Designed miniproteins, single chains, continued (5). Designs and how they scored, part 84

Each design is a single chain, and the fold is of that chain. pLDDT is the mean over its residues in the fold that is shown.

## One batch from the design tools (miniprotein)

Design m18911
Fold by ESMFold2-Fast:
Structure m18911 (fold): chain A 69 residues (1-69)
Amino acid sequence: MTPEQLEEMIRLSEELYRLFLEEAPPARIAEVDREIVRLAREAGLDALPARSPAEVAEAMERRRRLAAE
């Protein structure tokens, strides 16, 4: 992995967390997750498949419930 690739992955990871905080549409969060996985694989890293929009929506709802309690 190059320093450039590492920096881009960090930037996208921060963007992903920001989108969760802003309660962005699940489809948009899933797009960023797919981009992170794509870059990780291009860098030769082992990466799990990106989450679907439905899985992202479930994760967002779980986070909202934890914040309410």
Scores: mean pLDDT 75

Design m18912
Fold by ESMFold2-Fast:
Structure m18912 (fold): chain A 60 residues (1-60)
Amino acid sequence: MEELKKKRDELVAELKAKTKELQALLSIPNPTPEQVARAQALTDEATKISRELLELDRKL
């Protein structure tokens, strides 16, 4: 149980960091191709982390 709690806390911290970076990128009116690619990658990663958190909560 404690191991799963720690993993959950780590995922929450990672999600917060990625969401903050994504919000900054989405605020750019004329993003470069690299910024667009980074925003897409962050969106995919944030979605994956969110799903993993939901799975952990459902399985507990």
Scores: mean pLDDT 80

Design m18913
Fold by ESMFold2-Fast:
Structure m18913 (fold): chain A 78 residues (1-78)
Amino acid sequence: MEEEYRRDLEEAEATLEEAKKKMVELAVNNPSLTVEDLEKLKEELEKIKPEVPEELHPVLEALLEALEEAIKKLKEKE
């Protein structure tokens, strides 16, 4: 049981990392998304974090990391 649970978590983490990279690429390549929009979304996600179930915190952290990376890339885009 514990070994099976660990395997599922490992696969989930790999999927989240892949999804995170894909989200950053989509955000950076979307001309309708501004740095301000992404910063507002990041602030809202950080505000609701205490209300999010602990099981979903890895997903929330991955989203926050993806948003921060997208913001940095958009700020460097000229």
Scores: mean pLDDT 71

Design m18914
Fold by ESMFold2-Fast:
Structure m18914 (fold): chain A 85 residues (1-85)
Amino acid sequence: MAEELRKKAEELLKEAEAARAAGDEDAAMAAWREAQVLDVLAETGNEEITALAAEALALAERAARGEAVDEARARELERRLEALL
């Protein structure tokens, strides 16, 4: 799982850089913060935090595709992950 988390973090860093180049600072910051969380999770190996991060990413990816998601749940997961770090 750690290798998958690092790969996802690298993808998010690319998204952050692309968003920043496009002038979307909010998207760039969100992607960069998610990448940081995943890097820490890959290093610590904490299964509980990894599960929360995976759920948060799934919701964020669905929202990015324009699908209906529970944004309140996504924000809750992000806040919980930030509190654990």
Scores: mean pLDDT 71

Design m18915
Fold by ESMFold2-Fast:
Structure m18915 (fold): chain A 80 residues (1-80)
Amino acid sequence: SDEAGDLIAEGAGKVGEGIYNKDAEIAREGGELIVEGAKLAKSKHGAKDAAEGLRERAKESEDEKIKEELLKAAKELESL
């Protein structure tokens, strides 16, 4: 649904904002929105692609807490 895509897009934006501003709380909120959007979409392929994106974003981050939050969201997506 469009709602699932909107949640994933908003979540991706917040992940980027959190990484740029070194804000682990915003990065966590972004990850949670992506997970919720993937659950709503009920697409295992989409969840896998989103998890791979979050793992790449985690590699780009120098902040350990941001890495932890993004990897947590990626693991939740991989379990769907």
Scores: mean pLDDT 85

Design m18916
Fold by ESMFold2-Fast:
Structure m18916 (fold): chain A 65 residues (1-65)
Amino acid sequence: SRAEAAGRGAALLAGASEEEARAAGKVMQTAKDADEAAQGVRDAAPSLSEAQARAAGEMGYALGQ
């Protein structure tokens, strides 16, 4: 889906591993807003900092609409 692809791509750009990016893509499909997306990316990609996860979540959510 567009949301899954956007979440995966955003996580990869932020520095997440392939496995973390796939998990972030899954999370993006169910995120209801940008804040939930940011938290979900943080949980899926623990290697990312809070700032990186927030940026990836915000970008992924916007692109996945």
Scores: mean pLDDT 83

Design m18917
Fold by ESMFold2-Fast:
Structure m18917 (fold): chain A 75 residues (1-75)
Amino acid sequence: KEKLDEAKRIVGEALQRAQHLTPEQARALRDEVIAKLKELGAPDDFIERVAAIMDRVIARKEAGKPVPTVIILPR
């Protein structure tokens, strides 16, 4: 019922937090978010997409590039 909305909220909050974290902290946050989404029963496709987005954010931080303040979490 509300599980998908809760999953989207968790992801949105995590992506906002990731903007201000070190690459190491962002990796830990990624693992935490994926674990929470699995516990919540989010669809595998959604979890894979979130992991890919988080991995891209981490890669940009490791490269010293700016992470966009507005990250894509569609509506």
Scores: mean pLDDT 74

Design m18918
Fold by ESMFold2-Fast:
Structure m18918 (fold): chain A 99 residues (1-99)
Amino acid sequence: MSISETVEALIDALNEAMKNYMQGKLSVDELIAKLKEVKDTLEALKKAGKKLSGRDRVMLGATMGMVELLVFLDPRVSEAQKEEIFAIVNEIEAILEEM
């Protein structure tokens, strides 16, 4: 499996999670769990010395921005949950900048 195929699979999983979240089919805690899985996968790839293409970095970054926007605009999400999601997204973005 190529690194681009792995990144595409992560983006697809996040897009599905966001769609299900917007439709009330996925909880905010399940969305947090998905973000943690993405972070762990990216940290593992970084530790293995894998590099992302500029396109893959931009696509993941845009996906992270969409997650933040959806959560920020949702009055059902607690401030503590928003802070946790923003912290995870910031950690993911920092990993992407170093890959």
Scores: mean pLDDT 85

Design m18919
Fold by ESMFold2-Fast:
Structure m18919 (fold): chain A 80 residues (1-80)
Amino acid sequence: EEHEKYVKYLEERLKKAEDFLKKAIDAGFPPEIVAYLQKQVEELKADLEKGKTDPEFAKKLVERYEENQKKAEEIRKKLA
């Protein structure tokens, strides 16, 4: 229910990373960059799998992503 919303958020984030990796490969990015993107996808897959079995981890991970986004906006406002 509420846990499913967090899992969906993590799945969407993973899909965006996988889509970017595919575009990078199709565009002929250097092997070092492709390897880096593959590692990011693997880390997101691990986070998603843990999030599926640990509701508290999923909640905290999503909240951390949201807080990081809000903090970035606050810093931008303070520097404006």
Scores: mean pLDDT 78

Design m18920
Fold by ESMFold2-Fast:
Structure m18920 (fold): chain A 93 residues (1-93)
Amino acid sequence: EKLEIIKKGNLESAKAFVEIVDEAMENPDDEELRKLLIEAVKILGKSKSVLGAFLIYNTELNGRVTVKLARLEQIFGDELRKALKEAEKGAAP
């Protein structure tokens, strides 16, 4: 499952995230891909270590992680922000 790979916070996780973003961008009307993308973003919001690892691997992936994050903000805006805030609340003590 791609979400389980993302939780690991390694290079394979960063690659899986980029793949999910690319698939969602190619199929913007696909509700299942949109939900998968939102769940992936929630994982990043819950884990500073996973987000940090993705930013470290951004150099190895030729800046693709930061490019995809910028495109996500542009396409999903408020929905993405709500998902991140909800994920952060779930990670709080």
Scores: mean pLDDT 66

Design m18921
Fold by ESMFold2-Fast:
Structure m18921 (fold): chain A 82 residues (1-82)
Amino acid sequence: SAAKKQAEELEQKGEDAKKKADELKKMKAPKEIVDMYMKASDLYYKSAQDIKEGKDPTKTEQQGKDTLEEAKEKERKFGLGL
């Protein structure tokens, strides 16, 4: 079903964000950036769970997306020595 595919895509986004957080932690990146990727991961997993439970994922998915974009910007600045 479309819902099952959407949940799987959100779980994949959550896994990708978590792997990125783990990678950055090993590289001794600032805790704020690591925590933000972990937060994005948790929000995507929650959004996927909301779909599986028949709940509206829209707000949690948007929060996950916004958090991930902020994390990416902070990582970009860190990589540039800013």
Scores: mean pLDDT 88

Design m18922
Fold by ESMFold2-Fast:
Structure m18922 (fold): chain A 70 residues (1-70)
Amino acid sequence: SEEEKKAELRKLSAEIDRVLADPNLTEKQQLERILELNEKIAKITLPESDVFKENLEKIREKYKEIIDKL
């Protein structure tokens, strides 16, 4: 149902935020987990969904952090 999809999207988005806030993860580990979670979101949402685009921006920022440390 749409309500179940919205609940799952909220859960996955909250998990991304938890990953980003986890001090026990390296930037690379955070990126890998966010990519996996965003793939799950992509399977639930239509292409170009706002939640998917917001998560792409978070992924972009994580890539910049990793590149800056190289």
Scores: mean pLDDT 76

Design m18923
Fold by ESMFold2-Fast:
Structure m18923 (fold): chain A 83 residues (1-83)
Amino acid sequence: SDHQQILDQSGDYGSSAMDNAYQSYDSYNDQVSVSNQVMDYMGQVNLGSTVQQGLDGLQNLNNDMQGQYDQTQSQQQQLQLLS
């Protein structure tokens, strides 16, 4: 039972980290910190490889979202210069 409870908890943390990344791309470092904590817990139950794949996916998503944000801000600044 304890093993199943740890698996369920780790899964919920992983899902929450992905959802939070989608809702708050400004918090990239905070999401990476949360994902690292989940990785530590999953490592203790020998699921580190699965969590690592999720972490890599989260990092790639956050990087892409930050890039889109930076591009949008640059475009807005250029529009202000044309006014």
Scores: mean pLDDT 59

Design m18924
Fold by ESMFold2-Fast:
Structure m18924 (fold): chain A 74 residues (1-74)
Amino acid sequence: EKEENEKKVEELTEKAIRDLEELGKKDPEATKEAIERVRKAGEEAKKLEDLKEAVQLVTGEARREAARLLERLK
């Protein structure tokens, strides 16, 4: 249903933001931009027509950025 899809996008966006915020404890400046990107992608994903692409973009991009930041912090 439409409501379920909106909830899924919001949950994915919130989880990605929380993960980036946790990482940002060591490098707040680097994670700020990634968090903002994820938020904007989540807002756009609330449009039903673009939902699938936006969900993949939000989860994939957020995880990729988090992995890059973790490697830099090693």
Scores: mean pLDDT 63

Design m18925
Fold by ESMFold2-Fast:
Order: C-alpha cells, then sequence, then structure tokens
Structure m18925 (fold): chain A 118 residues (1-118)
C-alpha cells in the first residue's frame, strides 16, 4: 500500500471519530433537555422521554451506518490507487455531513418539544 493511500485511510478514520464525538455531545444535550423538561412539566414527561429516545435511536443508527461505511471504505482503499482512495474519503465525508444534519435535526426536534411543553 502506498503512503498516499495510508494518508487517505487515516483521514477516513478521523472523519468517523470526529463525527462519533459530535454525536455523543448531542446525545448528552438531548438527555439534559429531557431531564430539565420533565422537572418543569411532569405532565409531558412521557412525551419528552419518547422524543428523546427516538432522537437517540436515530443518531445511533446513523453512527452505525457511518461506521460500517467507513470500514468498507478503508477495506476497499487498501486494495486500490490513491485516486480511488480519495473518492472513498469523499464518500465517507459526504455521509458524515448527512449524519451530522440528521443529528442536528433530531436535537432540534427535542429542543422544540421541550420549549412547547413550558
Amino acid sequence: MSKEVEEYIEKIKKVRDETLKYANEQIDRIAKLVEEGKKLVPEHAEELEKAGNDAVRTIMKNLLDLDQKAEEAIKKARETSPEVAKKYLEEVENFSQKAKKTIDDALARVEKLAEEAK
């Protein structure tokens, strides 16, 4: 394997790891929003818990899909040219951007519901 292909593989790993870190930070924010919302409006506790659980499930699914896509990209990149390895990096970067959008949308849904419950 060329050094250039190894550099693209390391970049794929970095994109995966940075996206995982971002997702964990948003999961923590969702947990805090649900806890605070339940204390302020106990009557809506079940709705907030359900929304939080649905959001976390959506985030976790997107992370599993990203991890699988990154591992497939790494495996394929090892057997190919730097030009093709770069394309696999671009595919993982595009998937990461879509995953981050889904994470942001999931958080925004919980934030809106928590505000409406007040």
Scores: mean pLDDT 85

Design m18926
Fold by ESMFold2-Fast:
Structure m18926 (fold): chain A 77 residues (1-77)
Amino acid sequence: SNILEGEILTGVAYIAVGVARLTRGQGAIDSARIGLEKGEEALRLFEEAGAPQSVIDNARDAVREARRVLEEAEAEL
């Protein structure tokens, strides 16, 4: 199911962003990139499945947080 797969990927994205916030340097960048990639994949799957707006908004939030953390980590490197 695209919705179930998207939910799992959104969870993975949040975990990766959390790890990025707890680390520094290249480890933070790598984790944030994983979060961004998985969040964007979740968004694509939810859009293909016609998921409810609340589900899409939650995935967009995960992508936004991952991008923010990635930008902050890259600026520090």
Scores: mean pLDDT 86

Design m18927
Fold by ESMFold2-Fast:
Structure m18927 (fold): chain A 100 residues (1-100)
Amino acid sequence: MENLEKFIEEHHKLHNELAEKMETLSVEEQKELALEHLDRIIELAKEKNLPEEALKKIENIAEEAKEQIKKAKTGQEIKEVMAEHEKKLINVIDELYESL
């Protein structure tokens, strides 16, 4: 599915841009960027017209990550939440590929 490939490409781009910005920021600024990134991944999935079930899973994973980001007290905790989110997102993408 061409839309799935475009979603993966744009996701990797957004992830790399976030990682580069995070290293120089305060904890509060890192939270703001992480929350913005999670919202942007949801909107990207909608824009690329991913299947409804995949979209629901992506939204649920992002909302769980947002709640953990809001509770984080250090840059390391934010980093760990974002890494876990990415792992879960990759699993959703892999399941979607296997369903094609």
Scores: mean pLDDT 81

Design m18928
Fold by ESMFold2-Fast:
Structure m18928 (fold): chain A 81 residues (1-81)
Amino acid sequence: SSLVEEVKKLVEEFKEQVREIAESDLSPEEKLARVEELVAEFEKKLNEILAKMSPEEKEEAMPYIEELLAFLREVVEAILA
């Protein structure tokens, strides 16, 4: 599905942006603030794609979203360490 491919692309682009912030020389507080902004933008874009998807396409997309949530937990923990 083209919509599932759009979710995959959105997830990969978001992960790249989060990595750039995590690897920057910003303070932990500034990194968290920027990640929070990116999460808000990602949620908006993701919800627009999900609203167009069939139940079957949503099931196909869920693993990528779950992997992203695990990635975000690891990044936040690393910033806070």
Scores: mean pLDDT 86

Design m18929
Fold by ESMFold2-Fast:
Structure m18929 (fold): chain A 73 residues (1-73)
Amino acid sequence: SSMIEKVKELLKEYAEELGRPDITATDEALARIAELSQGDESAMKVIVRHLVEKAIAEGRTTIEAEDVGGAPA
């Protein structure tokens, strides 16, 4: 949960920095970001940045687990 909480905080901070505090992520998306980052905060920031920018480009306000690298095998 601490890793997911950190991802959520990073996402909120980045979205606010871009003037888009309305952008959020599902709990499943946050968990997938934490898993892909392997607990590395630098990796979390890179993934969060790309997902927030993608959401803005697509006119979406919610980042979903499928956005974070496809369906689980």
Scores: mean pLDDT 80

Design m18930
Fold by ESMFold2-Fast:
Structure m18930 (fold): chain A 84 residues (1-84)
Amino acid sequence: KKSIEQLKLFAEILRLGYPELADEIETGVKNLEKIIEKLKSLGYTEEQAREAIREVNMEAYKAGVELTDDELLERAIELIKEKE
């Protein structure tokens, strides 16, 4: 939550000179919040959701792959189940 709030603040500051980049950051934050809410609706905690998303994004970055929101959600669910 705190990190997302910092990104929102950064987007507001950026809007003063770079409104297009501010809009991109705000859209990215909104999409991330939607994925977290979907994971929470499945019974996972917010901390589990955030950690799984972080791990999946790190794996994708190392592999040089860009994931869709649906692919990220599916892989995050798999990762949480693997840790049980």
Scores: mean pLDDT 75

Design m18931
Fold by ESMFold2-Fast:
Structure m18931 (fold): chain A 114 residues (1-114)
Amino acid sequence: SEKRKEAEKKIDEAYELLVSGDPSKFLEAKRKIAEASELLGMAPLDPEKLTRAEAYLVLGILYLYLNRPDKALEAFKLAVEEAEREGEDPVIANQAKRMIELIEKGYPVEALVP
């Protein structure tokens, strides 16, 4: 669908903005994530309240909705790195680690998304 293609473009653009490491680009990335989430029928997100670790976790979930488990795996690994940086948020780290485990064990995408 056209909405799915638009969401994929926003997701890929958000990923590039986040991995750039430039803090001035993070809000734009989070806004693209929120817009893509809405296009794919996920719950509303406040882009200003997303941490970088949460943004990577959401990107992983969005890539699963697009049936791109390899890209989802990359995003979840980055979510773990950010969440564990300086001891931040074990909940986000544990969620991302669980998703990594399930993908690496070959669980189908439909078992990983609501």
Scores: mean pLDDT 84

Design m18932
Fold by ESMFold2-Fast:
Structure m18932 (fold): chain A 95 residues (1-95)
Amino acid sequence: LEEARELLEELEEAIREGAEDEELVKIAQKALDKITEAAREAERNGDLELALEVAELTHRLYELLSKRPSVLERLQPQIDEAEKLVLRAINRAGE
């Protein structure tokens, strides 16, 4: 998850610097890919700690993208899918 955290820091700086939607989508998509992979790992292993960390990063990504509605709209389906995977991982770990 260190790479996902680094990508979120890069995204925050890019938003602050006024980067174009295409650049923000690329950074956010890379972060979502890492988040999704970690969510699947957490579900497979019943790893509650990892599932909660992934949930926190997914929420942080959503908060950052809420500052750029056009980018958030383009990535909403991928964010929704990531949130579903995170919820499934948390439920799996709780069983």
Scores: mean pLDDT 85

Design m18933
Fold by ESMFold2-Fast:
Structure m18933 (fold): chain A 57 residues (1-57)
Amino acid sequence: TEPVYSERALESERLSRPAVVTAKKVMEEGEKAGVDPESIQLAASAAGQATYAAAKA
């Protein structure tokens, strides 16, 4: 492990954590609602990306 400029990597991991949680929740809710797998994947990806962008902003 290289201890060089890891601040951005750590920040990405911190931002990714809520994004992953959000995506997982969307997938679980989509499964409960009987949404098709393709739509669930798109919704989870969009929600995760939006959460990451919002946290970064």
Scores: mean pLDDT 72

Design m18934
Fold by ESMFold2-Fast:
Structure m18934 (fold): chain A 74 residues (1-74)
Amino acid sequence: EELTNRVIARIYAREKVDEYVERARKLMEETGLSLDEAVQKVRDELYKELSKYLPPELAKTIADEVAREVRRKL
């Protein structure tokens, strides 16, 4: 549920955030996207990937948490 999904999202974000930070940096450098646009693309890609095997609510919570942490590190 809500609390459990948030805890899972934070654990996932800690393990994966550095990978997605580098992906966002590459998008900005290679395509000229703004910070907000690069973070949004990384978030949307992650949500699409996670939605293949996780419930939509959990996939959304994880993607949103990772996007927030990526934005903070950029």
Scores: mean pLDDT 79

Design m18935
Fold by ESMFold2-Fast:
Structure m18935 (fold): chain A 61 residues (1-61)
Amino acid sequence: AEELLKFAEELRRRARELDAQAAALRAAGTASDLEIQLLEGMAALLEGMAAWFEELAKKKA
């Protein structure tokens, strides 16, 4: 259970890093919309996986 929670925390941290990169690219105006969308999509996927692992850990705790 603890391993799943720690893994979920790491996934959320990585998701925040991707969101920060996407925001920086939007501010700089140097990246394509596709590149920004891919970063945001990856962040959303990682957040979804983290939430699923957190729920699984709670049910198995």
Scores: mean pLDDT 80

Design m18936
Fold by ESMFold2-Fast:
Structure m18936 (fold): chain A 61 residues (1-61)
Amino acid sequence: EVKVEKKEFSSVEELEAFYREELRSRGLSDAQIERSLAALRRLFERERFTSPKITVSHTTV
């Protein structure tokens, strides 16, 4: 089942913690989780998020 959820976070650290938990709940290893987080950090570096809140969409296929 395809599920799309949108979450809003007050910091990049909060987003990383949430994403780490999501991936862990999916059964991914720590190495896989860190690779996914590295990709997210690169995306945020390009966007240079300085807002008090960060919005991210979570898509499952």
Scores: mean pLDDT 63

Design m18937
Fold by ESMFold2-Fast:
Structure m18937 (fold): chain A 89 residues (1-89)
Amino acid sequence: SELLRLEEEAALLAMELSVLKQAAKRAIEKGDKEALKEELERLERLIERIKELLERAEKVEGSENVVKALKELLKEAEELKKELEEELE
């Protein structure tokens, strides 16, 4: 099922964002700007993957819950990006 695959890929992206948030928090607490830059680059790649999956999901019938989850995930990822960019200034 294409819908099941989208749900599995969305769950994987959510897990990757959760891991990245924890890594970013540790880097901030340690004042490790190089680690923060690496996490920012990973986050930018994750944001692009979320956008690509969102475009795919919007074309699939019955995907309304996956589309909503991906939009919320994208918002969280973009908010985290702003926080990391502010920490690097």
Scores: mean pLDDT 89

Design m18938
Fold by ESMFold2-Fast:
Structure m18938 (fold): chain A 71 residues (1-71)
Amino acid sequence: MNVEKAEELTRESRKYLEQKKFEEMIQLVEEAIKLLGKPTAEQLMLRGEAYASMNKTEEAVKDFQLASDLA
């Protein structure tokens, strides 16, 4: 498990969200999840926001629900 690297990738994903680079943002979040072996609520919320911004409502709702379950 590499928590520090995963946190760094999660922070970088937020920068891509601000730049509206949603696909790249999702890739960074997915890499962070891979390093941890399981998603965090924060990572799911960020990926959900990217999906929502891309009008992928079903995927966004699923991630937000999973984030709520982990909180």
Scores: mean pLDDT 82

Design m18939
Fold by ESMFold2-Fast:
Structure m18939 (fold): chain A 105 residues (1-105)
Amino acid sequence: MEKAREIAEKGGPEVASATANHAAQGAGRAMGDEASLKASQYAREGFAQDWPAGIAARAAHAAYLTGGEKGAEESARDMQDATYVAGKSPEAAELGREAAREAAK
């Protein structure tokens, strides 16, 4: 969680908010009720954004649950490429991939 936030913050407030929100949602689903409540609060406080970096974080976390760290890395890379094509933001895509990989741990 902390490392994911630090990486996302380097990309600026928009990347930080989106990636932190999606990382919190992933943690909530994996780590139980208190984390889930916190993830819901983040969404309600305006951190809920369907951002490319956040989508990459969700995909990497899901891949980690099924394929471990390697699965998370491969999924994050695929999402990075898709994010770049859709958003024209290579910096956001790279930060999203790296943050997603850290959040999956």
Scores: mean pLDDT 49

Design m18940
Fold by ESMFold2-Fast:
Structure m18940 (fold): chain A 90 residues (1-90)
Amino acid sequence: SIEERIKKAAEKFGVDPELALKAYELISEQQPELSEETKILLSVFLAAEIEKKPKSQKQYVEILKVSRTTVEAVLLAKDTLLEHYKEKLE
């Protein structure tokens, strides 16, 4: 299931799986057009940043098996993404 996939990803990154799931639900509601892989990336990225456990581009690519270009785009948009989602995830 998607819930299990997100929880396993969160565990690999050492972040709160419930926070990652909450982020996934919020992203899916606000940006339904995004690929599943991108939604999972954004979910674990937001959880890691909120918990002050930032990860490298290499870690996201290797662990989630997402494209380097997609990870780079997310990392470049970090401040904008956190401004938009952080308070809603609390």
Scores: mean pLDDT 85

Design m18941
Fold by ESMFold2-Fast:
Structure m18941 (fold): chain A 73 residues (1-73)
Amino acid sequence: MEDEINKIAEELKKEFEKEGLTPAQAASRAAQLYNDYLGKDLVKAEAYRKVATEYSQPMADAGRAGARALAAQ
């Protein structure tokens, strides 16, 4: 199951790289695909969720770092 999810995730990432999407655009597209496949294909939904999380992670980490800097002041 995890191997299948990872394979689908990697195939989607290759398509996004081929299209020249930015990380923000890739995360948005993957999140949309996750919502579209929720209740239709759970394996594809989980793969798309993984891709959306990977592309959005740097922005989420930057947001958390900013919040900590403000709290420290």
Scores: mean pLDDT 71

Design m18942
Fold by ESMFold2-Fast:
Structure m18942 (fold): chain A 68 residues (1-68)
Amino acid sequence: SKELAERIAKVLEFFFGKGTKVTPKEAADVLVKLGFISEEEAQKLVEKYGDKKMTPKEIAEAIAEILD
């Protein structure tokens, strides 16, 4: 949902800094530890986007696409 994507983006901005680019794996590790996504959903994110450097907003949008 839009609300979930916004919440994920805010969490990632808190840990990595607003506008900072991170890899899907760096973002996924934080989100799994906080219970926002499952380990399986984290693996799908990493497989789809690889080592691409992405903003918190871009990661949140990518996760929303994976959750379908």
Scores: mean pLDDT 82

Design m18943
Fold by ESMFold2-Fast:
Structure m18943 (fold): chain A 68 residues (1-68)
Amino acid sequence: GKLEEAKKVLEKAIELSSGVLKEALELILENIDTTPVELLIDALERLAKYASGEVKKLIEKAIEILKE
């Protein structure tokens, strides 16, 4: 499903990230099944502003999947 696809993309973003960004992404992934989609999108959009390169692209892809 949509959440499962977003989860896989976020797992890849976590693998490529480090520090506070990685910890924040791990917290989102841990709570993905219990958090309203609108709040997940808001949190990911905020984190994307602090990311660059491939990690940013993966976060943006997860946002697109969640918006479907």
Scores: mean pLDDT 86

Design m18944
Fold by ESMFold2-Fast:
Structure m18944 (fold): chain A 95 residues (1-95)
Amino acid sequence: EDPYIRPDKILQEILKEEGITEEVISLGDLIAALAQYLVNKKLIKFENNDPSGPSTIDLSGTLLKKIVGKDKVSGEEFAKAISKYIKENAEVVEP
C-alpha cells in the first residue's frame, strides 16, 4: 500500500511548478511528479546526445539541487538522494 506523504517546503514548491497544490500526496504520485519535473525542465542530459547511452541529471539552478546537494548526478545517485530526503524530511500521514 502506497503511503501518503506531507512534503516539506522545497518539495511543495517543486510540486506547485507541476500544478500540484495538495498538502498530502501519495508517495507514488510524488515520485511521478519529480520524474515529470526532470522531463519538463529538460534536466536529463545524454552523453554525446545519444538517448540510448548513459545520462546525467543536471540540477544546477533548480530547487532539486537543494535536495540532492550536487549540480550533476547519475540517475542512481538522484534516486538514492530523493529517497533519503523524503524519508528524513517528509511526514508520513496515516490513511
Scores: mean pLDDT 78

Design m18945
Fold by ESMFold2-Fast:
Structure m18945 (fold): chain A 77 residues (1-77)
Amino acid sequence: NVEEGAKKAIELIEKAGEELTAEELKELAYEGAHKVSAEGGSALAVALADAVDKGGDVVTKEEAIEALKKGLEEALS
């Protein structure tokens, strides 16, 4: 289930710790996208990765989660 995969990716980012660098947040978002790809297909994973990349060099936890949610919403709509 694509939705469940994306939810798990968001949970991974939320549980990663109190403070993360932009690089760590991007890595977790890409890792989550790969997990979603295994469960829901490569198109969603690419959309999530692109959304994270568009966030620029500075990515907050909130921005990473928003990017994953937007990618999921677009893939399901």
Scores: mean pLDDT 57

